# Designs tried in a protein design run: designed miniproteins, single chains, continued (5). Part 94

Each design is a single chain, and the fold is of that chain. pLDDT is the mean over its residues in the fold that is shown.

## One batch from the design tools (miniprotein)

Design m19259
Fold by ESMFold2-Fast:
Structure m19259 (fold): chain A 68 residues (1-68)
Amino acid sequence: MDDFEALVAQAVAAARAGDTATARALFDEILRRFPEPGRRQRAAFALHAAAEEVGDEALRAYVERTFA
């Protein structure tokens, strides 16, 4: 697994565990390290989906504001 996939998996796991702060921090790290549009979009979609699964509206809004 490359570093990108590992960070996305960790961010999704944090979101599913209800650790919004860690999920946000990992999302910011992903966007900083992997600024390519395709990777940014994949990370945003994965984290948005995880936020929807757990009903974390704050995380969903953060992903929307940061990615848009």
Scores: mean pLDDT 83

Design m19260
Fold by ESMFold2-Fast:
Structure m19260 (fold): chain A 61 residues (1-61)
Amino acid sequence: MEEVRERAELIVKALLDMGYSKEEILKTVRLAAEQAAADHPERRDYLEELVKVTEEILKEL
């Protein structure tokens, strides 16, 4: 749980620093997570949690 939040926070901060909008960040993370889950189904639960935590962080901003 803590590792997922730290990862999501780093991704959000990096993309915001590059000038991406909150909507673009969420879309990018969702697309990347779907692709990763297709390639590695065993990581699906982790990737779904990563997307959820990313959405929560973006709502806090």
Scores: mean pLDDT 80

Design m19261
Fold by ESMFold2-Fast:
Structure m19261 (fold): chain A 117 residues (1-117)
Amino acid sequence: SKEKILELIERLKEFAKEVEESAPLLAEYLLGVAEILEKMYLEGMPKEQALDELSRLIEEFGARLEAAKVPAEVKALLAQASAYLMDAINSDDDEEALENIEKALELFKRANELLLK
């Protein structure tokens, strides 16, 4: 449901705060993602605009990860998580969007675990 999607957006923000000191690039990216999702689900931002904003955020994040010399395995997990977020915005129903955001969050957590090694 839309309510559960909003709960997941809050979970993304909570995770961003949790990793702010250890993975500041990831934290900043997660907050940017949460803002785009909130604009779409709470403020009525069109799907096409949300996809455009997320695509730009993904490109910027990828460039910053490359400059920071983040390991390839971590970059792959973050890219897959970002792909699930794109699928969530492209979803025609809230249940599919919910599943894709949950999958993205799990991959962000796995990427963070690898960054702590």
Scores: mean pLDDT 87

Design m19262
Fold by ESMFold2-Fast:
Structure m19262 (fold): chain A 85 residues (1-85)
Amino acid sequence: AIVEVEIESENVEDALQAATLIVREMDRIGAETEVEQEGNKVFITVRHKDTEKAIEAVRKAIKEAEKQGIKLRKVNIKELEEKPE
């Protein structure tokens, strides 16, 4: 299963810091992550066998980022379905 996370902040450093926390939580659950930056937006592609667990871990990481004072303007989480063979 694939989950795409889009993060936007006023300062790209805040988005990158949040992305780092997401990657750490994904690593803890055994998910693979790819990170791409476009201006003040960061896109994280997450691959994991359990989509719900991946989404919960992403949300947990975002909560931790906000607790640390990281200000995010926008956070979108999308579940992408893989096409059947």
Scores: mean pLDDT 80

Design m19263
Fold by ESMFold2-Fast:
Structure m19263 (fold): chain A 69 residues (1-69)
Amino acid sequence: MDLVERNAKENGEKLVEIVDILDGSLSPVLLVRDPETGEILQALFVSTGNVPQIGDRIPLSGTLPLEKR
């Protein structure tokens, strides 16, 4: 439990940069850049009351898990 909470907080502090927004009919898909590797990842936007914009930095807690590499 403590390790999971710590890892979740570290992930919450990790910000990913929105480089593109794929406007899907159901939900927007964000293309985000990992600042550590420079990889482009796909993330599903979770409704947080704010509209994401290109260039915004968002915490991983604002998206669904980025498992796809």
Scores: mean pLDDT 58

Design m19264
Fold by ESMFold2-Fast:
Structure m19264 (fold): chain A 67 residues (1-67)
Amino acid sequence: EESKKFIEKLKPLIDKLNEALEEYRRAVESGDTEAAERAKARIDQVWKELEETYKKFQEELDKKRAE
């Protein structure tokens, strides 16, 4: 089932996002600006991966309807 496969793909991306957010929080609390910038870059990358995963899922659904 497509929705089940999509959720399975999202889980590791959500986990990565939570890890990056936690790194950012700790860096900000400790005043480590370099670590904060690195964590922010990771957050941006994970957001990009989530958007691409969602877009591909939508495209697969559209293909099944158009076939």
Scores: mean pLDDT 79

Design m19265
Fold by ESMFold2-Fast:
Structure m19265 (fold): chain A 105 residues (1-105)
Amino acid sequence: SSDDREKLIEELRKLLEELKKNKTLTPLQLAAILVQAEELGDKELAEEAKKLLKEMGLSEEEIKELVEKVRLARAYGAGDTSPENVEAAEELNEEAEEIEKRLKE
């Protein structure tokens, strides 16, 4: 329903603000917020998440790759344990580790 969608959007916005306030925001968490914002049709939240990923030093290509892996990993977390989704979840973890290492340099 539209009310459920609006509530989920508000919860995502609150999550983003809490993560920003606590300085616990990671590229992986931002990609997850971006994917959920796109699924819910919140273009403003999706653009904010993309902007923050760019501010963290990610390229457009890296953002796209993370977003695609997050979508597959979310399908895996929803009970889709196909080999392709397991591989995507493993690649997502590897990509997150490489991004974290790069940001530490």
Scores: mean pLDDT 71

Design m19266
Fold by ESMFold2-Fast:
Structure m19266 (fold): chain A 75 residues (1-75)
Amino acid sequence: SKKIEEARKRLEELLNDPETGLDDLAEEARRLSKELGIPLEEVRKIAFELVSEKLREQGVYSPELAEYIRRVLEE
């Protein structure tokens, strides 16, 4: 959906900011869910996928790190 594509783009822009922490990403996911009317679980899934992709590109992906990130995004 176009709204999901918009959420992905805005999360990617935030993730590419070197000052962005995981907590900032969690906050943005909540904001985008309300603003775009997307279920929060779907926005969190997009954020998780984007962070996981970045970790794989950096060669530091692990299942343990992925689980930690998922939990922080759910808080």
Scores: mean pLDDT 83

Design m19267
Fold by ESMFold2-Fast:
Structure m19267 (fold): chain A 86 residues (1-86)
Amino acid sequence: EEEIRKKIEEAVKLLNEAADYIQKGDIPKAKSLLEEARKLAEEVLNDPNATEEQKRFAERILNLAKRALEENDWSLVLLWKKVTDL
């Protein structure tokens, strides 16, 4: 449970750092961070001890990272940063 929480916190941190690098134009660094966030989100989704809320949150992170990496669509990652900064 505590390990799952830490993975979610790290994935959020990686998304926020990726958003900052996207804004600075360092796309290769942003993609590296998004790939790490994607892997952490997949680990949470596949963990039988994760709650339904934690799995839904991890699925959102996974979808954001996949869309950014596959489609070069940065809009959702940047929107995530704005929402989490509130």
Scores: mean pLDDT 79

Design m19268
Fold by ESMFold2-Fast:
Structure m19268 (fold): chain A 61 residues (1-61)
Amino acid sequence: MPSSTELYVELGELLRAETDEARRAAVQARVLALQDDYADGRLSEDEFNARLEALIAELRA
């Protein structure tokens, strides 16, 4: 399974390629919400990684 570091690298590449400022802002807000849930212990590391992976897959579609 990809590490959180690998997922962040892929996410960063997708965000740099995104030219729609509103889409980038929406994705960044979703990532921040996931980071807050993980930091508060509401998500496990596996759950956090799975949600980042799903977000990346959505952005690649």
Scores: mean pLDDT 78

Design m19269
Fold by ESMFold2-Fast:
Structure m19269 (fold): chain A 82 residues (1-82)
Amino acid sequence: MEEIKKALIELLEELLPSLSPKVQKVAEKAIEMLKEGKSVGEVMKYLVEELKKEKDPEDRKQLLELIAKLSRIVRKAKHPEE
């Protein structure tokens, strides 16, 4: 579980400079949640809720791509069906 959180933090930090200011703040909050010991599921739920609130097409696309990349890491660390 801790290895998954570390991998997610590293990916989020790597992507931060390429994200829009709004998506960057969302990613920074996700990093903080992971460092505070929130579950991967809670962080993924937070990202999905932010996606639901987002109306800008470009920011929405970046959030979708971010969620997809994080989901791939989670699936590799568990099982494809999770």
Scores: mean pLDDT 79

Design m19270
Fold by ESMFold2-Fast:
Structure m19270 (fold): chain A 67 residues (1-67)
Amino acid sequence: MEEEQRERLRRLYQKRTGKVLSDEAIDTLLEGLKRVRDLEAAGVEPEAIIQALQDAVNKAKEIEKNS
C-alpha cells in the first residue's frame, strides 16, 4: 500500500517538475501526510497538525538536498 503511494508520488512529481525525489524524501513526506490525517481524525488541535505537516516537508527537503 505505502509502496504504491510512494511510487505514484514520485511519478507525479517527475511529470510535473522533471525532477526525481529520492525514496527517502518521498517516504518521509508520505509518513508525514499519514500522521496529519491521523491527527485530524483524532481531533488534535490545528496548531499540532500544521506543525506535523511542516516538519514532514522540512525533513523531505533536507533529504533532497543531501541526495
Scores: mean pLDDT 72

Design m19271
Fold by ESMFold2-Fast:
Structure m19271 (fold): chain A 78 residues (1-78)
Amino acid sequence: MEFSGRTEGPVQVTVTVRLRTDSGETITLTGVGGGPTLSEATHQAGLQLQEAARRAREYLEEQGVEISEVVGTSLETR
């Protein structure tokens, strides 16, 4: 299951977090932040990731499933 959010801008930062559930499912959270500067794009990416994480939490609560581990994290700049 994937949860993502994005904003647009001339500088873009993508933050991806992959989580494993106790059911063996992989949850992917992606925040893409756009802005006029790297600092602004990074800040926006963080906000988009927080919103994606909130939606993922709601989904997990509805399914009765819990997060067991963090599989990986990555940060990319474009």
Scores: mean pLDDT 83

Design m19272
Fold by ESMFold2-Fast:
Structure m19272 (fold): chain A 77 residues (1-77)
Amino acid sequence: ADKKEVEELIKKTKDAVYKTMLEAGASEDVAQKLANAAARSLEEMAKSGMSLEDLQAQADRIVASSEKVGKKIAEIE
């Protein structure tokens, strides 16, 4: 896959996770940590040779999971 397309996907996923976590009620610190973790996970998958299409599918799952995680974190804050 084009390196620039992978970097753009990772950035968009990081931004989406951060925003979704904040909207779910998580603190800025927690949202930032989880967004950074999501970016790192996708970077490792890309380095392992995962296709852009598979990376997009993983990104979509990460964003969907971040909404559920954010709601659970908000319940314990």
Scores: mean pLDDT 80

Design m19273
Fold by ESMFold2-Fast:
Structure m19273 (fold): chain A 67 residues (1-67)
Amino acid sequence: SDRAASLEAARRTLRRLAEEVGPERLEEALMEVFGAPSFEEALAKMAEAYGLPRATIRRLLEEVKRE
């Protein structure tokens, strides 16, 4: 389904960022990638780009941080 594909694509993006910068810098990296002045705006932009709720992006980010 489109939702499953979007979830996997979003998770893949977050994992690649975590590999590049480490989990402690993931929020900063997300802001840089999406050109957002705040973490909340970066989450909103990623949610819009992947067609997912903001809460889902936040959950995926927390899951990736624990890897």
Scores: mean pLDDT 85

Design m19274
Fold by ESMFold2-Fast:
Structure m19274 (fold): chain A 100 residues (1-100)
Amino acid sequence: SKEIEDIIELLKKVGEQIIKAIKNPNMTREEIIDAVNAAADRLIEYFKEKGYPEAAEIVRKARDEIIKVINDPSLTREEQIEKVKEIFDKAIEEIKKVLE
């Protein structure tokens, strides 16, 4: 219970940091993508080391979906933020199902 709660809190904090990066008008698309990749790589390694390869795969897929959203020139910043939040919420719920 406590370990799962701590993991979910960590995921929410990472999501908030990514949303903050997208909201920052001084960050380039490349810098936002770099931040997403760095955060995802840390979470993937964390879950692999903890023995949760399914959670690592969920993070990898969420990272790929978030990068697609950031790279979509048809989306406004507000639409990118909404879609990234949806991706994070779905990833958190899927991770909850695979955690012990």
Scores: mean pLDDT 87

Design m19275
Fold by ESMFold2-Fast:
Structure m19275 (fold): chain A 66 residues (1-66)
Amino acid sequence: MAELEEEARRLAEKAINDIETKGVPISKAGRKVREELEKRFDPISARKAYLLASYLVAKRLIEKRR
């Protein structure tokens, strides 16, 4: 369902806010996203959602200028 993609995007946005606003390390933010997805979806769906969320987090951080 499209809900999987929407949930991944929501968790990615929260992780980005934790990293940028609260200074949470990328590894800790990613682990939290993975744990939340694993609680809500089957292992295969959770993995796919986690990969999408990780991509969205990485893309936002790369777009940040140096």
Scores: mean pLDDT 78

Design m19276
Fold by ESMFold2-Fast:
Structure m19276 (fold): chain A 93 residues (1-93)
Amino acid sequence: MEELIEEIAKKVEEAAENEESLQDLAVEIGKILISHGLSEEVAQETVERIVKALIENGLVIEKDGELFLDPSKKEEQVEIAKKIVKEALEKEK
């Protein structure tokens, strides 16, 4: 589903540009995945993997106890999200 991957990529870019919290981004990604036919379990697992990868690769910043995407690292954030979504789709085959 190229359309799903492109929609996730756009959402990640918008979150970085608009200083959207990582928690709000996670909710929106989960909704997109479910709307494209992924089960609630697979959507939740995929979102958790994306959030963990963004944190572990140093692609987030902390402000007043909340996590946000680092706007200087948009391309790397998008690539990580795309990779994890592709892996989730491959496992459902």
Scores: mean pLDDT 82

Design m19277
Fold by ESMFold2-Fast:
Structure m19277 (fold): chain A 70 residues (1-70)
Amino acid sequence: GPLTEAQAQRLVDAHVAHGVPRAEAEAAVRAANAMAETPSNRVAREVGRELRRIGDAIEEGLRTGKKLPG
């Protein structure tokens, strides 16, 4: 999918840190990443682009300690 394994894991960990059960966070991230992985239309491709942007923002925030862009 558009998220790397590391980015997906960080997104799961972020959700768990905010009180989401790990199993639910893992299922949600996997479903979103899978939906964007097999795009058959414009909307699926846009979801893929947005997930990459979110993943990159998480990675940058963790590396620099800066607040994530909204």
Scores: mean pLDDT 67

Design m19278
Fold by ESMFold2-Fast:
Structure m19278 (fold): chain A 83 residues (1-83)
Amino acid sequence: MVEVTISPEMTVEEVAALAAEALARHDEVRFVIEKSDEQLNNEYMSAIAREGARRGRTVTVRKENGNYVVDVRPSQAALEAAA
């Protein structure tokens, strides 16, 4: 799995672009959002989830050691369509 770290110094637009680029190149990507303001963290999660959903992928969010971890994986339907 490819891991991408999201820094609180990034804009939401930069995070969306980074997520789009990573998800275009890789079927499965883990995004680690470094702990910051709760509003900013939620905006980053929303941007990543939107890019994953736009590509028909499954998005799973969890919190680990104060950081948000967003796993974006191929959806079951997309895998079945590719077979």
Scores: mean pLDDT 77

Design m19279
Fold by ESMFold2-Fast:
Structure m19279 (fold): chain A 68 residues (1-68)
Amino acid sequence: MSPLEQHLAELEARVRAELANDPELAAELQAQLRFAAAYLGKRHSTEETKAMLERLLDDLLAAARARA
């Protein structure tokens, strides 16, 4: 896998671990990360895309917690 694909898989694993009790929400956040990776990866370097995906995940998880 590419370095970006490997990083995305690691972020997806974090989503599954943190949202183990909500697999539907976990699937939704994973889909959002995949979409963002594809979009950002076309416009930014691999390292920039990784940093942006980490920030996006932090924001998505914060929003999920705020909805509780």
Scores: mean pLDDT 81

Design m19280
Fold by ESMFold2-Fast:
Structure m19280 (fold): chain A 68 residues (1-68)
Amino acid sequence: SAAFEERVRRLEEEARRRAAEGRVVEAVVEAQTEVLRAMIERGVADAEAALARLEAQVAELEAAPLPA
C-alpha cells in the first residue's frame, strides 16, 4: 500500500513538472490516477498492474516526439 502510494505520488509529481511544458500528460495522469486511487480504496487486486501500465504509458508519451 505505502509503496504503491509512493509510486502514484512520484507519477503525479512528474506529470506536474511536464505540465509546465504545456504537455497533456498531466491531464491524462490526473484522470487515471483518480481511478487508481478509487481501486485501491475498494481493495482491487489489479490496481498495481493498472499503475504499472499507466507508468509505461507516461514513459511512452515522454519518449514520443513533439507534434510539428
Scores: mean pLDDT 67

Design m19281
Fold by ESMFold2-Fast:
Structure m19281 (fold): chain A 69 residues (1-69)
Amino acid sequence: ALTPEEQAILAQLEGLLDFILSHMSPEEARREIERIRREGVSYAESKGQQLLAARIEELARRYLEKLRA
């Protein structure tokens, strides 16, 4: 299971992704979500947080699917 710290990170990322979808154009949102996914997964993997990395990938994919219509 995710630690409380990892759960907080995931919750903050979800809030940020919701903000991005609400305030950016679809093209800008796609670029920003891809950047967050790439950087977030890389960071989590560098810390050995494999479950967090997988959850970030899943979260970002879900938001990118919302942009495809």
Scores: mean pLDDT 85

Design m19282
Fold by ESMFold2-Fast:
Structure m19282 (fold): chain A 74 residues (1-74)
Amino acid sequence: MSPAVERELAHWRRLLDWAARHARSVAEFEAGAENLLAALREQLRSQGVPEAEIEAVLAELRAHADALRARLLA
């Protein structure tokens, strides 16, 4: 993965962390996370990032969101 994509990935992980801290419910967090991931997919496509790399980045962020969701349920 390129250094630029790694920095972008770190930034979006921080946005997910922020969303989890400020969500009033698990459902609100899930909706926010899906909106963030959809926005990132369109951003990366507009930049000409290959679909395989987009899906890899989104898979990592979805795994991070799933971990945050599990912590909210605990």
Scores: mean pLDDT 81

Design m19283
Fold by ESMFold2-Fast:
Structure m19283 (fold): chain A 100 residues (1-100)
Amino acid sequence: SSLDEAVKEAQKIFDELNEKVEEVIEEGIKNKVPVEEIKKKVQELVEKGKEQMEAVFDEALEKHKDDPEKVKYLEELRKAGLELLEKMLEEAFKYIEEKS
């Protein structure tokens, strides 16, 4: 279903972003990049991920705009996804600070 497709696309965005964030952190620490520069790159990646995730949910919401139950479900999923991305950023910053 189109709802299942939106969930799968959001999950793919999250997984790909997590891999890129981990790569940036590992390479930054290995190459002794300043903490502030690693954090900036991670923040830019997460911001781009948020934009991609919002676009997925905007498309799904427009497609289901006449179904109040589906709209509510998609809004709750959007909120949960954005909260997970915020947590990813917080955990990444903590890790950078502890390992740098």
Scores: mean pLDDT 88

Design m19284
Fold by ESMFold2-Fast:
Structure m19284 (fold): chain A 102 residues (1-102)
Amino acid sequence: SNFEKKLEELTKRLLQAAQDYAEGRISRAQLEAEFDRYMSFIRAMAIAERDQGRYDKAQQLDDIAEEIQRLVRDFLEGKISVAQFQKGLEELTKKAIEILRE
């Protein structure tokens, strides 16, 4: 199973949902549903790494998940722009992929 492809697909969905939300095309609940799908996948990957004894990778993925939660909160509270949210999500997703490749 190529986790990178799945994570890239979930990232594209969440990026699009953030844009659609900012433009008033979708509800907050619809945006949060895409966020929940992304977070569930990251957390499942962290659990899988931990189950395989790769505790450092699991912790790094948990740390990225926490940063993404802060990024979503700041976006929903209007503290950052949609462009800043999208850039932050892309950078954090890239870090998660790099961790999983090691």
Scores: mean pLDDT 88

Design m19285
Fold by ESMFold2-Fast:
Structure m19285 (fold): chain A 76 residues (1-76)
Amino acid sequence: STREELQKAIAAELAEHKAEVDAARAAADPLRRAYIDLVEAGDIAGALDLLLEARRAGGTAEELAAAEKRREEIIA
């Protein structure tokens, strides 16, 4: 039993390491970072709105800026 718990803990540590790498990569992708920020804030509706707006506009930098401003308004 303890060995199974240890294996699960090791897998969790590897997943945490991968999560750190994914988080750093998301920070380099502004659209993905903005989406993650909204989800972490518990604003699922805002996150969905962000994705819908970005998709409609083809995911351009200008549309990301508009979505970021909307997020700022929601969390204010």
Scores: mean pLDDT 61

Design m19286
Fold by ESMFold2-Fast:
Structure m19286 (fold): chain A 73 residues (1-73)
Amino acid sequence: SELEKELEELELKLLLLEIVRDALLFVAERLEAKGTPENLARAAALREEARRVEEEIEEIRKKIEELKKEIEE
């Protein structure tokens, strides 16, 4: 089914974006732990990038939910 293939592709994309978000947040947390103004500024930039990735994740999650309703009634 075309919808099933689209669902699988979105689920893979979701997984990859979640990994990217988690990696950005992990690095940000490590920089914050160092506590210098430069590292805090770098951490803030990474958290903003993670926030943008999270917006993409939410859009994909919504599309996955809609596709599941179409496939599973």
Scores: mean pLDDT 88

Design m19287
Fold by ESMFold2-Fast:
Structure m19287 (fold): chain A 64 residues (1-64)
Amino acid sequence: SHMQQQIQQMIQQATQALRAEGLSDDQARRVAQRVVQSGIDNGLSQDEIISAARLAGRTLQARR
């Protein structure tokens, strides 16, 4: 469905943003899935969800 395609695209974009922040592929996928699901549940836009993923990646890297 169109909605499933949008969700998969958001997960892919969030995963790439998290990898750019230095997360491993496995960690980036897990975090991306959670951020996308949480963002959808809270009515966030795609841009807001990707921004949240980037922030999550920076926060995780700062904590080591």
Scores: mean pLDDT 84

Design m19288
Fold by ESMFold2-Fast:
Structure m19288 (fold): chain A 74 residues (1-74)
Amino acid sequence: SGLDHVKEVLKDYEIKEPESEEQQELFNKLKEVLARAGVPEELIDKLSSYVLDKHPNASLEELLEFASKLIEGK
């Protein structure tokens, strides 16, 4: 499943603290949207941290698109 793919991608990823107040707000918004989308709580923090870390200049919409692709296992 796509969630198994997310878990595999994130297995060795360590959550990074947001480097700015803007990134902290974006991180919190990502977590809220992913929770509403039904992503398991155990993966929400890692997935949100991962996409923000890999795409630090992306908008919320773009970050959600990256997260969605990982969840779909594509």
Scores: mean pLDDT 80

Design m19289
Fold by ESMFold2-Fast:
Order: C-alpha cells, then structure tokens, then sequence
Structure m19289 (fold): chain A 115 residues (1-115)
C-alpha cells in the first residue's frame, strides 16, 4: 500500500540523515578515508534500494539516482585524494542534497497518491 511505502521512505530519510551527520562528524575529525567512504556508500545503497523497491519503473527517479551516484563518486575521489576538509564537506552537502531531493520527490508522489 502507498501508506506502507510512505512509512518506508520516511524511515529511509531518517536513516540517511543520521548517516550524513556521522559522515560530517568523521570529516570534521579527520577520520580515516575508509570510515567516511563507508558512510557515503551506505547512503547510496539505501537510496538505490528505495528507488528499486518503490519506483522500479520511474525513469526520473533513476536519473536523479544517477546524479546522486556521480556526486558520491566525486566525494569519494576527494576523500581518497586527501582533499581539504572544507572541499570534502562541500561535496558531502552536494551529495546529501541530491539524495534528499530524490527521496523527498518520492515521498511527495506517495503522499499525493494517498489522497
């Protein structure tokens, strides 16, 4: 049901929000690259799972996901190249914004289809 799908997307949004906060903390504390990359990959995995489960036939959702994947690749590149924390944080915010726009679009569609 769309109500159950809405509850699922809201749970994914909460989980991703927490992972992004942790990634930000790790970057600010100069944590090892692998720990930061692990958080980023988990965010992307959850976003992919949500699209595949809830919107498997949406070309627009797949396109937005591809944009989020490109942002994740750039973020991971900056982390691996030991870029300044300010640049990594900016790339994290861009990635997070791409992911959140996708999830909020999916949430809005599910809400509109309930009533």
Amino acid sequence: SNKEKLEEIEKVIDEITDLVKEARRLIQNNAPADEIIQQVRRVLELAKEAVDKLFPNSKYAKKMLKEAEKAAEELIRLVQNNAPASEILEALEEFANKVMKLLEAMRLILKLEID
Scores: mean pLDDT 89

Design m19290
Fold by ESMFold2-Fast:
Structure m19290 (fold): chain A 100 residues (1-100)
Amino acid sequence: MSHEVIVKNTKNFIKNKVPSVTGSYMGQMIKQGHIDTMTKIFSDIIKKDPDFGMDIYKQIMLDHPQLGKTMTDIMIKIYTKLGYDDYAAKAKQMYDKIIP
């Protein structure tokens, strides 16, 4: 799938503010190796709405638990860079509860 199509589709899901649909699509794109594209999109989401970013992360962890480490690393980096250290800690705590 082209980078332009991925960005366009993801932005359309984000506009609707539905974490379940947005998270399922973004998780599928990460699973397909579009990590850098999704990381940039997550950075933009979190800059506008850190809670929406966390809701998308929760949905990805539910739909794609195998992405847990990759997704958690992305969220920690973005939240920490943007100064949301409490959100970064919350993402790590959620991952630690899923991995025994």
Scores: mean pLDDT 79

Design m19291
Fold by ESMFold2-Fast:
Structure m19291 (fold): chain A 87 residues (1-87)
Amino acid sequence: SPEEKLVEKAREWQRKIDEKRAELLSQLTPEQRAAFEAGYDELREKLVKELEKIVEEFNSGKITFEEALQRIDELYEKALAELEALA
C-alpha cells in the first residue's frame, strides 16, 4: 500500500540516522555522550510526531503521496543535520 511505502522510506532514513548516531557517539567523551543521547531522545520524539502527522495528512487526503514522500525526505535530512549539530 502507499502507507507501507511511506513507512518503508522512513525506516530506510532511520537506518541512516542510526548509523550516523553510532559514528558520532564513537567520537565523543563519556560526558559528551550523555548530553548527545538526551538531545537524540528529543530529536527522535519530534521525528515520530512529525512522521505520524505526515502519514495522517496523507491518509486524510490533505497531501498527495508524492508530497508525503518529499516531506519525509525533508524531515529526515533536517534531522541528520540536527543530529550532527548535537556532537
Scores: mean pLDDT 88

Design m19292
Fold by ESMFold2-Fast:
Structure m19292 (fold): chain A 60 residues (1-60)
Amino acid sequence: SALGEALEYLVRTLADGEPRPLEELRARFADRAAFDAALDRLEAIGAVVRNADGTVAGVR
């Protein structure tokens, strides 16, 4: 599913815990709705954090 692909993309990309620009991550994934849904889900469960500077990072 597009949501499953977006979850896999985000989990793999953010695994190192490094902050990454949200807009750059979003631009590299074709299904924006699936990307946003996956990001919201990962943030809700505490797997990622969205920073005030517009970056996101995996929680370790």
Scores: mean pLDDT 84

Design m19293
Fold by ESMFold2-Fast:
Structure m19293 (fold): chain A 96 residues (1-96)
Amino acid sequence: SRIEEYQQLRDEAVEDLRRTGEALIEKTSKESGERVREALKKDPIEAAREIAKIAVEEAKTSSPEKIPTFIGLALGAIGSLFQIELSEKKIEEELK
């Protein structure tokens, strides 16, 4: 059904967000990594916002060669955020 297709898009975005968070944990400081781990325990939309924020903060303090990596992770989290929000909205529209 169309609802199942939107649920799959939501679940894929949540899994992509989890992978983005794990990649950020591996590439960042212990302190920022702990912030990402705590964010991943939250609602997926709030998690995506916080992970994107942490990735941008890391980019600002990174050496030039690492900046593109952290920007990429931030964009990944933002992409997941929009896909989760859109899929959830579409599921609600189909249920009415």
Scores: mean pLDDT 88

